# Designed miniproteins, single chains, continued (2): the designs that were tried, part 26

Each design is a single chain, and the fold is of that chain. pLDDT is the mean over its residues in the fold that is shown.

## One batch from the design tools (miniprotein)

Design m4931
Fold by ESMFold2-Fast:
Structure m4931 (fold): chain A 72 residues (1-72)
Amino acid sequence: MSRVEELLRAAEELVRMADSLEKQGKTDEAAKLYRLAAEVYREVARQTTDPEIRAYSEKMAEEAEKKAKELE
């Protein structure tokens, strides 16, 4: 697995964990994981040479950041 693939999987897992915490009403913990996921997705976008992965990662970073701000 490449570093980009590892980071992408990590970001996806962080979003899943954050979604679960949000559903449990743990909004502070969910917001922290959404912010972390956004940072990891931005790192994927910086490291990837694939334009589709870059676009996807940038979009996912924006969605995660938006979720974190909604919960603050």
Scores: mean pLDDT 85

Design m4932
Fold by ESMFold2-Fast:
Structure m4932 (fold): chain A 55 residues (1-55)
Amino acid sequence: KSRVKGIGPVDVEVIGRVARHEMEHEGVSEEEIREKLLRNFNGDEELVEKVLAAA
């Protein structure tokens, strides 16, 4: 795809599950996950919080 309009609910759920796994099993801190998500979401803090809430 050349461009997508945004991240849908399914994407949020999948990303949340990956973040939870990294925090629980890989020892990645929540702050590190938050920083990675902020970079990937172009600074969308609300979307980052939704993903972390889903984790």
Scores: mean pLDDT 71

Design m4933
Fold by ESMFold2-Fast:
Structure m4933 (fold): chain A 88 residues (1-88)
Amino acid sequence: EVEEYIRKAEEALKNTQKYADEAIKIGKDNKEMVKKVEELRKLAEQAYNLAKKSTDPVKARAAYAAVQDFYNGIKRLYEELKKEKEKK
């Protein structure tokens, strides 16, 4: 059970890193947005490390949920940067 949440957190972190990389590439001229993406990436990594240290399924699940929240935050920033590119 704990191992399942750790694996899910790892997958969520990999997706977070992928969207962070894409957001940074398309938003390189927007320093404030890039800084926010990097901050969320760092928080996602910290949440995953907490999941790895968890021996309690409840805590492991909470840590995984935190990684998902940061993933959703980065994905939202990525979509906003993408819309800005479409603005012509």
Scores: mean pLDDT 80

Design m4934
Fold by ESMFold2-Fast:
Structure m4934 (fold): chain A 68 residues (1-68)
Amino acid sequence: KEEEIKRLKEQLKLTAEQMLATPGITADQARAMVDFSVESLVREGKLTPEEAKELKAELDELIDKLAA
């Protein structure tokens, strides 16, 4: 279970990095896509709401740092 969460986290980080590397994509757009993806994973039962909240916070910090 923890290994699955780590893999999902790595995939979402890579996706956020790819989005921010794309010309014309804003940090807000990257956050919106990450938010939607995390919400989808909660619906699929792959993440709990608490895990989703923690993951969103971590990815939000990453996006802020990469967009600066």
Scores: mean pLDDT 77

Design m4935
Fold by ESMFold2-Fast:
Structure m4935 (fold): chain A 56 residues (1-56)
Amino acid sequence: KVDLSQFSDAESAYIVGGQLEKEGQLDLARKAYERALELKPDYAPARDALEKLAAA
């Protein structure tokens, strides 16, 4: 289990989200991308990843 609260920057949360998505842990990947947007609301990579995940 990954504690997403320990990430202090959007890029780290986004990277972890991508790793979780690759592992098939889509719910955790979504939480990681949401964490990235909490840290930087205009962070396009995390926003785009969430949109893609919601569509699939």
Scores: mean pLDDT 76

Design m4936
Fold by ESMFold2-Fast:
Structure m4936 (fold): chain A 98 residues (1-98)
Amino acid sequence: MTLEELFAETRPEAERFAQWALEKADSYSKEELDRLLVALMIEAIASGGHPEVLYAAARLAIKSGDLETARRIAELLEKMGYTEQAEEIRKLVDEAEK
């Protein structure tokens, strides 16, 4: 089994975790959001840089007020070819920077 095959097998689990994290984000404190962001970043690495997980991490960073981390995730997504997700994150950051 290659790492690519392993990542493909774990992607559905990573996607479910990302969706669950976003659904629960409004019920969490900043400290809990920061911990959840770290967990999502670990999951993104474990899933081979899964764009859905990175996108969720960026959205949690915005909710916690960490706009710098959200911008860095957007840059990473763009470098990986996920331009639409990167642009969406940048728009959310611009809206939050009021």
Scores: mean pLDDT 76

Design m4937
Fold by ESMFold2-Fast:
Structure m4937 (fold): chain A 69 residues (1-69)
Amino acid sequence: SLAEEQAQAQAFLARLDEQVAKAKITEEEKEKFELVKEALLRAAEMVLAGRPLSEIAELERELQEKLAA
C-alpha cells in the first residue's frame, strides 16, 4: 500500500539521519541535508496525494534556491 511505501521511505531516511550523525559533518552541511530530506518527503506526499508533476517541479526549484542561499 502507499502507506507502507511511505513508512519504508521514512525508515530509510531515519537510517540516513543516523549515518549523517556518525559522519561528524558540519552544521551547515547538516542543514542542507535536512532541506533535501524535507523536500523529498514533501514530494512523496504530493505524489501520493495525486498532485501534478508541475507542482513537484516547483518544489524542486524552491529547494535549489534555498541550497544556493
Scores: mean pLDDT 76

Design m4938
Fold by ESMFold2-Fast:
Structure m4938 (fold): chain A 102 residues (1-102)
Amino acid sequence: DLARTNAVVAAVKEALENGMEKEELKKRLIELGVSEEIAEHIAEAIVSKDREEALEHLRRAAKLAKEEGDTASLDALAVIARARGLPSEEATRLLSGSAPWL
């Protein structure tokens, strides 16, 4: 659903650009049909001040989104990966479901 994907990506961009409290962002993502566990990890990936902690939450969200077939969350995670300075090759591997050597 393109409209749902665009809404999830827009919510993530808004949080990255203007700031948003973790619980507010999580609630908004759940209202857009993101599962509670994925929404928790997406919110933490955005609000965490520790880059390594943020990337761990991003990896967990990516794994869950792949397991659930949530392509909207995967597109949103690509935006977070870029914002956190993850190289495009590493971001592609993370979001494609491939091991680094696959």
Scores: mean pLDDT 80

Design m4939
Fold by ESMFold2-Fast:
Structure m4939 (fold): chain A 76 residues (1-76)
Amino acid sequence: MLDELLQQGRIDEAYELAKQVKLDDDQLRKLGEAYDKQGRYLLAGEIYLQSTDYDLVSGLAPEYYYKAGDFEKSAG
């Protein structure tokens, strides 16, 4: 389901699915990468912050908040 939505470019529907079901770190990474490819950096950062993977939360999420121009969300 999630992979099919991402392949079809239905990223907003994939995000709505993510709010209804718990995603694992691999699924969160795929969704974040899809938002990054669309230039939606704030949403990519928010997805990475949902991860239990320290590298995604501490490394990637602040970078994407910075790219979005919302520097306040990258300050932790």
Scores: mean pLDDT 68

Design m4940
Fold by ESMFold2-Fast:
Structure m4940 (fold): chain A 55 residues (1-55)
Amino acid sequence: DELLEGLLKLLEEYGEEAGLTEEDIREAVERLKNDEPIPEEIREKLVKMNELHLK
């Protein structure tokens, strides 16, 4: 699972600073696959993690 593995790799590098857990990543991936909205709290933290990665 490319999406899950990619996000777990980002979690390893930036997850603590972004305030994300492995559970949050797994929930976000599952919701995206089911066309369900990601909880706003998790979504905001994912954005923060991505911003950290892009620096």
Scores: mean pLDDT 80

Design m4941
Fold by ESMFold2-Fast:
Order: structure tokens, then C-alpha cells, then sequence
Structure m4941 (fold): chain A 81 residues (1-81)
């Protein structure tokens, strides 16, 4: 995991109860990292609206076959009110 991606998730975790696991093949591009962070932010926003205080578990897989990049990220999140 890149330091920037981890920082983004850690910043979100400061406001919500977040647990995550990750697996990476190759090096993540900046664009792929930004896409993953955007997905996580959108998921947290949705969970706040639809599942306040409930644990939401999601798995995100991002794959760039041309570069051999793959990130698998599993999130369990409880959005704070």
C-alpha cells in the first residue's frame, strides 16, 4: 500500500470506526490510488445515510492488467453519527 493511500484511509478512520486489510501486486499508479480513495469516501458517505451506526463490510478490487497492478482492499466500517 502506498503511504498516500494509507494516509487517506487513516484520515477517514479518524471520523469513523474503520478496519481494513489490503493485498497489493505491483506498484499502484497515482490514478489508481485516487480512484480507490474516491470509492472509499463515497462508500462512507453512503453508509452514513443508509446504515448509521451499523457495520458495513465491503471488498474493493482494482486491477490494471496492462501494468500488472492489483489492489484488494477489504473494509469494515461503522459510521459515527
Amino acid sequence: MTEELRKGIDELAERHDVEYEYEIEGNLSEETRRRVLRIVENLLRGARLDFPGEPVEVEIEVHDPERGERLRLRLTVRVRP
Scores: mean pLDDT 67

Design m4942
Fold by ESMFold2-Fast:
Formats: C-alpha cells, structure tokens, sequence
Structure m4942 (fold): chain A 54 residues (1-54)
C-alpha cells in the first residue's frame, strides 16, 4: 500500500500534475496493492498517466 502511494505521487509530480491529481494518483497506485518496488513503480506510472490523459 505505502509503496504504491509514494510511487504514484512521485510519478504524478514528475508529470507536473496538480496537488489534487498527485493525491489521486497515489491513492490509485496504493489501492492496486503492489507487492514489491518494481510493481509499485509500474502502478504509479499507470495511475499518473491515466490522470494526465483525463
């Protein structure tokens, strides 16, 4: 949970998203339940990209 949230927030920050979108990306990545750092990074990238495309 925590790893996914942090990864989602960091990826959203890299994309220049708003503070609200950063929190949403973190929550979505955390909810995916990544089991390791690699999965957390992938979940974070996917969540941030999804929010950017909205």
Amino acid sequence: MEMGREAGEEEARKLGLSEEQIRQAGAAAGHSGPKNEEEAREAGEKSAQSLKSQ
Scores: mean pLDDT 76

Design m4943
Fold by ESMFold2-Fast:
Structure m4943 (fold): chain A 76 residues (1-76)
Amino acid sequence: SEVEEFAEKMIEKFEKKLEELKKKMEAGDPNAKFELEILLGLARIVLGVLKLIGASEESLKRFEELIAEIEEELAK
């Protein structure tokens, strides 16, 4: 479905950006924490959109796990 295609694209984009920001955090980039905070805000908005458009439980769970990973990185 178009909903699941959109969900998959969003998951892939956020996963890629999170991995990039994890590397920046490890490298001591002073902007990485701020970029992670922006990514977290955007992820919460996208999760809301996915819920509204009826994304699958599997897609929603994957995105909620991504949000949890971003929160864990910010707690470091």
Scores: mean pLDDT 88

Design m4944
Fold by ESMFold2-Fast:
Parts: structure tokens; C-alpha cells; sequence
Structure m4944 (fold): chain A 66 residues (1-66)
């Protein structure tokens, strides 16, 4: 599953989110800009769905499925 992730928070909030995503197993992160990231979820369907729900629960994060 590929996601376009846009971060709208402070620099500190954005940094925390990026570090968390990079630390996740079966997650690949490609920076497209200072606040935009292409995130590829390579785990199973359940892990991908869990990560997607976590990202969508954040008010400072926009997630678009590609």
C-alpha cells in the first residue's frame, strides 16, 4: 500500500512523526518535500491497516491512499 502523507504540525511534531514512521518495521519512507512523504507499507494487510488508522487519527496529518 502506498500513502502520501502531509504533516501540518510544528517542526517538533513533524520530526516525531517522521522518526516514528522510519522506526516501524515493514515501512519505507521517501521524502518528497519538507512536510510531504511517500510511505510504502510492505507488511501484511492487518499491519498496513493499523498504521493507516494511526496516521488518520492524527489531526496534524493528512493521508491520501495512492
Amino acid sequence: MKLLVTLKGSVESMTGTVLRLIGEPHVEVEPLGPDKFLVTLTGDEAEAERTLRELRSRPDVEVEEL
Scores: mean pLDDT 74

Design m4945
Fold by ESMFold2-Fast:
Order: C-alpha cells, then sequence, then structure tokens
Structure m4945 (fold): chain A 40 residues (1-40)
C-alpha cells in the first residue's frame, strides 16, 4: 500500500530503523508460531 511504501523509504533513509524492524519482524513471527503450536 501507499503507507507501506512511505515506511519503506523512511527506513531505507535510517539503517538503524531498518535493522530494528527486521529484528522485530523475526521476533513477532517466532512468537506467533509458538503461540499457534501451543493453541492446539
Amino acid sequence: SHMEELKKKFEESNPYLKRRRERLQKDIEAGRKALEAAAA
């Protein structure tokens, strides 16, 4: 979406934010998978 494109450009201008976003994304995904497994 347009908002996603804006965020991407902003993060590209700030490598620190890009790194933080990628780290958070992985943490969220790992936690989500763990919760889904536990919710059997």
Scores: mean pLDDT 76

Design m4946
Fold by ESMFold2-Fast:
Structure m4946 (fold): chain A 63 residues (1-63)
Amino acid sequence: SAHTEEGRRLAAQGRLEEAVEHYRKALEEDPQNEEARRNLLRTLLAQGREGEALRLAREWQLR
């Protein structure tokens, strides 16, 4: 989706908070978007938001 692509662009620029916003919008449109899920978890971990990433990974049944 356009939001997943924009999130990746922002993350590559170090704009991690804005990247998270776009990945969340992608998941609002398609909750099963695996690319947006993986990129959101990766970005949260890069921000040190490990608790949020682990909670979402459990919710999505990711290993």
Scores: mean pLDDT 84

Design m4947
Fold by ESMFold2-Fast:
Order: structure tokens, then sequence, then C-alpha cells
Structure m4947 (fold): chain A 77 residues (1-77)
């Protein structure tokens, strides 16, 4: 899971947003509670203007991160 997260982060920094999404999705498939991958997926969707998908990603965060998810959702227009 961490390997896919790191590859996604690398692609995100290069502006390869659609490819970054694929790797974050793979990380989440291996660990559905992978908070960092879920947060980064939401950030990529927001950068692409996919605000609905970004909100859905943040809402999928585990209960322990509910307040962090709500804070992240508040950053979306």
Amino acid sequence: AEEYLKKGEELFKQGKLEEAIKYYEKAIELDPNYVKAIINLGKVYAKLGKNAEARLAYRSLPEEYKEEGEKLISTIP
C-alpha cells in the first residue's frame, strides 16, 4: 500500500493528476482505511475541479478522522 501512495505523491508533484488518482485508488484497495491515501485522493480531485468526488473521498475517512475530514471538506468551494 505505501509503495502505491508514494508513487501517487510523485505523480501528483509532476502534475500527472489522473495517473496519481489510479495509484491512490490502488493504495485504498489494499487498505480501505489508508487515511493518507484517502486525503491525497481528495486533494487530487479538488485540483481537477471534481469537487463532488473530493467531498466523497473525505467523507470516506474512518470515524477517528471525521473532524479532519469535515475540515478538509470546508476547503472545497
Scores: mean pLDDT 80

Design m4948
Fold by ESMFold2-Fast:
Structure m4948 (fold): chain A 59 residues (1-59)
Amino acid sequence: MSDRKKFEEELKKKEEEARKLEEKGDIVGYISTKLIVIGVQFDYEKGIITPKEGIEILS
């Protein structure tokens, strides 16, 4: 429950980081950061990763 909230917060933080990279024109950084977010969300939905593991990957 609490871990899920922290995981959601870390996902939002990483999405904001990706947006900032895009605004800077760092296309490679933007793409790589977006792929991390997408991959972590997918693995979580698939049941491969717990919220705590997702937080570790995102931080």
Scores: mean pLDDT 81

Design m4949
Fold by ESMFold2-Fast:
Formats: sequence, C-alpha cells, structure tokens
Structure m4949 (fold): chain A 80 residues (1-80)
Amino acid sequence: SKLVSKEDLKELAAKAEEGDEEARKKVREILKEAFGDDLSEEEIDLIIKYLAAEKKGDEEKAKEYLEKIKELLKEKLEKE
C-alpha cells in the first residue's frame, strides 16, 4: 500500500514507544491490515521496536528486532 510510508511508520512507532497510545493504536491497525489480523502481540511489539530503533538510528537494536520478526514470520509460514 502507498498510503503510509516506512518513514511515517517509524515516526508513529517512535511516538508509541514514548507512551503515545493513539500512535500505538494506529501502528497496530496498520500492521494488522498489512500482515493480517492473526498478528500476535509479540510480533506487533517487535515491529514497533524495530521501527522505533531505526528512527533513533540504533542500527544494532534494529537488526536484532528485525531478525526476531523474520523468525516468527517464518514459523507462521511453515504451519500453513
């Protein structure tokens, strides 16, 4: 979808990590729309942390969270 850029998601994720409930809710809804309603809370939290880390320039943390996301998504694909 072209409606929300990765940069916009990074801004929302950073605000969500700062305690903005509205931003957290919006990121959750976007992620569920993009990846499916069966996204777990753990997957959503990892994606938010990944995007927030990228916004802050924390490359090491961003890589760590991205790797965990890939493993969780791989497990879901193997079950179906």
Scores: mean pLDDT 76

Design m4950
Fold by ESMFold2-Fast:
Structure m4950 (fold): chain A 63 residues (1-63)
Amino acid sequence: MDAEEAARRAAEEARAAADAGDSKKAQTLGHNGVEELRKAGGSEEDIELVEGAVARGIALATS
């Protein structure tokens, strides 16, 4: 999986976990996604996508 695919998948999984009300899992998935992106040489833009999706998902779940 390339960095772009990894970013999209991590953002999707983190958002789904947050939507299910599992903000802790969303944070864990987001963190893991960011770590994998850094290892794969992902851009700051890809990392921001994952971090933004996690933050927004958590805000929705905990609002």
Scores: mean pLDDT 71

Design m4951
Fold by ESMFold2-Fast:
Structure m4951 (fold): chain A 86 residues (1-86)
Amino acid sequence: EKVEELLEKAREHIRRLGQAIDAGDVEGVKQAADELANTARELQKTPGALPEDVAVVEIALAVLLTASKDNPEIRKIISEALEKVA
């Protein structure tokens, strides 16, 4: 239950992060990235969470980092979030 809730929350944050990147919304990117990193940390501490559950978040951040290469400010925020998850 808790693992499934955190995974659903992570998917929601990934979607919001992608939307904020597309909109060039730096503050929205920062908020969504921080929420996603915090959710990944909670997953790491949750009994029953698999390493692959956290890996999904890390992969999503890496893909979004590549998608934001034309905006250095957004790229820095996502890079920092990726370091917090890894």
Scores: mean pLDDT 79

Design m4952
Fold by ESMFold2-Fast:
Structure m4952 (fold): chain A 58 residues (1-58)
Amino acid sequence: SALEEAYELASQGKGKEAYELVIKAKPSKEEIREALERAQREGDSAAASVLGEALKDL
């Protein structure tokens, strides 16, 4: 899914590409929230940052 690909990109330091992928895919706010909660539990600050910004902009 686009969220899984964006998560991987953010974890690789490709935060801008990850953010653009999420915005283009336009997932539901609930899907983004669930992915953000996962990033927070795993301590992935890069993924959490990207997902948090996408949630604010959607």
Scores: mean pLDDT 81

Design m4953
Fold by ESMFold2-Fast:
Structure m4953 (fold): chain A 68 residues (1-68)
Amino acid sequence: SLLRKYLERVLETAEKLGNKKGVEYAKKGLKALEEGDIESASLYLTRAVKELGDAGVEALIQLEAEVG
């Protein structure tokens, strides 16, 4: 799942930066995805990326380059 890969990359980035709110949103997104709630998972991904700012955007760009 591409959404899972984005959530996992954003979680890793948030943990490396010590951004507790980014970690919280990314974990909530992963839980929503496991429960089949794709809408909530996507919203939490968006919130986590916004919380991380430039680092969140860069994490997504790097993942896109890795997956083609």
Scores: mean pLDDT 87

Design m4954
Fold by ESMFold2-Fast:
Order: sequence, then C-alpha cells, then structure tokens
Structure m4954 (fold): chain A 61 residues (1-61)
Amino acid sequence: ASEEEIKKALEGLENAEDRASAAASAYELYKMGKMTREGVLAAVAAPDAEAAKAAALAGLV
C-alpha cells in the first residue's frame, strides 16, 4: 500500500460518521499492516461510531 492510501484510510477512520465506516477504514488499515486484528474486531463490536473510532485508533501499529 502507498503512503497516500494509508493517509486516506486514516482520514476515513478519523472522519467516520457511523460504525460501519469506522470498521471499514480499520479493515483497510489492517490489510496495509497498519492495524492490529484486535483493533478491527473491537471496532466491529463497538456500540457506536465514537467507540468504534476509539477502539480502532488504539489498534494502530
């Protein structure tokens, strides 16, 4: 993955308005090797967008 793709995925995570968007951005970062599996799973399991973003940000490598 390029640095530009990583930046876009991070921006997508930071600006996610719903839980699905946050989880999708976390998964993209996971495919790029910039997110732990635990971070993706925590984002998917989160009750709302804010919790999903916080969980995913904690999973960044």
Scores: mean pLDDT 80

Design m4955
Fold by ESMFold2-Fast:
Structure m4955 (fold): chain A 111 residues (1-111)
Amino acid sequence: GPAEEAAEVAREAGLEGGGEGGSGAGRGAARGGTKAGGIGGAAGGVGGAGAYASEMIMRRSGKSEEEVTEAAADGAAVAAGAAASGGGGERGGELAAEGARRGAEEGRREG
């Protein structure tokens, strides 16, 4: 589904070293996922890319700002959770997902 596609795009974007081009949601998700996930920058970075990818996809589809915000949060959670689960186990994935989701919502409100 769209969240799984966003997670795949997030992994590719994370590998390309997405610098200052990230949205407020993407930066917030990266910070929140890193803080919560215990795997450091990898889980946070993937979460940030997931937020950014989801936001871009939803904007391209002409969705409302509320739907874009929720999609960014969901994309961040799925991407960060998957990254953290690989190294930190299921609970590490849940914490990274929640941190990334919260960070994305907060970052989008600030940016």
Scores: mean pLDDT 62

Design m4956
Fold by ESMFold2-Fast:
Structure m4956 (fold): chain A 55 residues (1-55)
Amino acid sequence: SLEELMSSTNPLNPEEVKALLRNLLTGEESVLSLEGAEALLAKYPDLYELLAVSR
C-alpha cells in the first residue's frame, strides 16, 4: 500500500523507540535507544536481557 511504502521509505526516524535492558552481571536496568539496545544484545547476548520496548 502507499501508506506502507511512505513509511518504509522514510529516511528519518525522529521517533526513537526506547528499550529497557537488564545487565545480568550487576542486575542494573538501563533505558537505551532500540538501536543501541539491539547492538548491545548482538555483541553481548549473554550479558544483557531485553525487558521491554516502548515507542
Scores: mean pLDDT 68

Design m4957
Fold by ESMFold2-Fast:
Structure m4957 (fold): chain A 56 residues (1-56)
Amino acid sequence: SEEEKEKQFRELLRKLGVSESEIEKLIADMKDPATRAKAQAEFLELLLKQHEEEKG
């Protein structure tokens, strides 16, 4: 369900060290077509940062 996907996304963002307010903003931005591309780019940057921290 959409709610289950949102829950999994929230849990992933928490593991990446994102604050609760930033998580809610990112989820809202992902749901809005006008801000979706920016939110996707921000999410990818968070994933890359986490990956770099695990290697270094």
Scores: mean pLDDT 77

Design m4959
Fold by ESMFold2-Fast:
Structure m4959 (fold): chain A 56 residues (1-56)
Amino acid sequence: MDELIEKAKKLFEEADKLYQEARKARENGDTSRFEKLRDEALEKYAEAMRLLKEAK
């Protein structure tokens, strides 16, 4: 696989981890932590999608 696809996959994995932590924070009532982790996850998803588009 080319390097851009590998980097995108890693970003999706990191984003998923952050989003899972965000969900746990929300379940504990920590809205501020949820918002931070969610936003970080969304940024990594956006970067991963951009890399996949550039790889094609």
Scores: mean pLDDT 81

Design m4960
Fold by ESMFold2-Fast:
Structure m4960 (fold): chain A 66 residues (1-66)
Amino acid sequence: MEKAARAFAEALRDAGVTEQSDRLEEAIKAGTLTPEVLAGAMKGAMDALTDEQLDEILRRVEEAVA
């Protein structure tokens, strides 16, 4: 899920969720990406963003996985 995680981190940064984006990018770069890190980033996004912003982020991630 490296492509999806990178797309997610980039989309989070664009949406202003910089802390979660930074953590996700750091984990990817270090090779320490875990389901727990991904879940934390998703939870942070859900708490900070509107449904519309989340939909845009998920769309970008889906395109990266396709």
Scores: mean pLDDT 78

Design m4961
Fold by ESMFold2-Fast:
Structure m4961 (fold): chain A 61 residues (1-61)
Amino acid sequence: SRELKELLEKAEEAIKAGDKEEALKYIEQARRLAESMRPTNPVAAEIALARVEELEKKAKE
């Protein structure tokens, strides 16, 4: 949870800075971590994956 939060925050910061490549790297790491949480914490995983999808769209535009 803490690591996931840090990755999502770093992704958002990179998007705001205009660093799309760095943002996508953090987004990918956050996505992988969120997916790994699904068996033990499915609700938190779904919330995190929804945020990952939102940030990915912002980074790719």
Scores: mean pLDDT 82

Design m4962
Fold by ESMFold2-Fast:
Structure m4962 (fold): chain A 94 residues (1-94)
Amino acid sequence: SMEAERLLEEGKKLLAEGRYEEAIALYKKAIELAGEDYGEALFNLGEAYAKLGRYEEAIEYLKKAYEVFEKKGENLTMAAMARLRIKELEEKLE
């Protein structure tokens, strides 16, 4: 969906600006339009939650992103980043 892609890109801009809650809202809309298998939106949603210090929510979305990338055999770099990020955030909860 072109609209879902536009929402993802706008969300990335908001994330870079530190507007984390607004970025989360746009990523959630992108997922609603493209479906729950929108791996890049799930990854960025996890990162936005991590920036807010909401580590349990961040880990949940990063795990969903990893599962999507692994299932599709796509975006191996983002899959690897998600796996490493999950480990880093889990260590913050210990």
Scores: mean pLDDT 89

Design m4963
Fold by ESMFold2-Fast:
Structure m4963 (fold): chain A 90 residues (1-90)
Amino acid sequence: MAEELLRALDEGIERLESLELDATGQKIRDRAITGLEMLKWRIEREHAPASEAKRGALQLLDSLIREAQKAGDTKLVEALEELRRRIEEV
């Protein structure tokens, strides 16, 4: 469970880093990567159980998906929604 969540976070971060985005999309992406890396750090340091970190990730992604939708960044929305789906399945 924790290993699958960490893999989903790592793959999601790599995908987000590979996206070509405008300045607004880059700011949303940077906030996403920072938040996901913090959750990854908390799992690895046992500061939170994997279930709590998963809940935090889903909440973060829901907020950022709304911001990306308002910005009209379809590419970022699709990447964030796919990551959310992958985390939810863990």
Scores: mean pLDDT 84

Design m4965
Fold by ESMFold2-Fast:
Structure m4965 (fold): chain A 62 residues (1-62)
Amino acid sequence: DDEKLVEEYVKKAEEEIKKAKTIEEAKEKAGKYTLEAVKKVPKLAAEIAEKVNAVLQELAEK
């Protein structure tokens, strides 16, 4: 269930990003989750990274 795995990683990253006090901290947390995805599910890592970056971009624009 690749879609469920993508959603799980993105949701975890989003929750940690929301807890961050600064954009720099949010980027660091997002990077850690993306790296975990590359190690555990390399086939889905690109999709996870794209969605996590979209969350970061939306927060940076607020």
Scores: mean pLDDT 76

Design m4966
Fold by ESMFold2-Fast:
Structure m4966 (fold): chain A 72 residues (1-72)
Amino acid sequence: SMEELRKQIESNLETLREIARKLEEQGNHEKAAQLRSFISTADEQLKNAKTPEELEKLNRELQIAIEVAKMG
């Protein structure tokens, strides 16, 4: 459902925010700033999303971003 997709997206955004915080704490300010910019864009996409297709696409993009961010 759209509600379940929105909850998954919010959970993934929180994961990315935690990764950005850890990067900042490690002194990786550039990567933290890049990730925060991505999070800001994704948050706006979530607010503007009106269809399950838009939410599913955003959720996939966030999952990829999490995997990439975990690689350092």
Scores: mean pLDDT 88

Design m4967
Fold by ESMFold2-Fast:
Structure m4967 (fold): chain A 98 residues (1-98)
Amino acid sequence: SVDEAARAGYEAGLEEAQRDGKGTPETAWRGSQIGAEKAGGVNGKEAGLHAGRAAMTAYGSDTVTPEQARAWFGARAALSSMGGKGVNGPYPLTVPLL
């Protein structure tokens, strides 16, 4: 379910960022980190939305493939919802919670 939540969050975030384009790349990226930290243990879908939106705003849809973004931002969302434990492994993008 965490993986499904991360994927759903990423896809929703990608669609929102592509259609709307709101926010700056920096604020969106920073917001995704803060959102992931706050959500990291309860809601991977919400974390995925923030991560996906920030990434699409930062990179633009033309520079990040859906597969690549799905792997990165899905992993970040899943890891943050699980408490962000794991520095190395299948998820290179980690958001550790203290």
Scores: mean pLDDT 44

Design m4968
Fold by ESMFold2-Fast:
Structure m4968 (fold): chain A 79 residues (1-79)
Amino acid sequence: SMEEEYKKLAEKLEELGKRAREALENKDLEELEKLRKELEELKKEIEKSNLPEEEKKELLEGIKVLEGNLEKAIEYVSK
């Protein structure tokens, strides 16, 4: 169902956010860079999904926020 697909994608995004916070706390640059790649793949999955445009937009806004947070985290940890 579309509701199950949305929940699955939202849960994946939430999990990536949790892992990003843990990687930042541990100063794990390798994990942060890995998470950037996984986030890019999740973005592609969302864009190719059969979800309504409004639901895709909500998920893609979440992706954009986490992308910005990961870039800042990588910059901080790599210095």
Scores: mean pLDDT 88

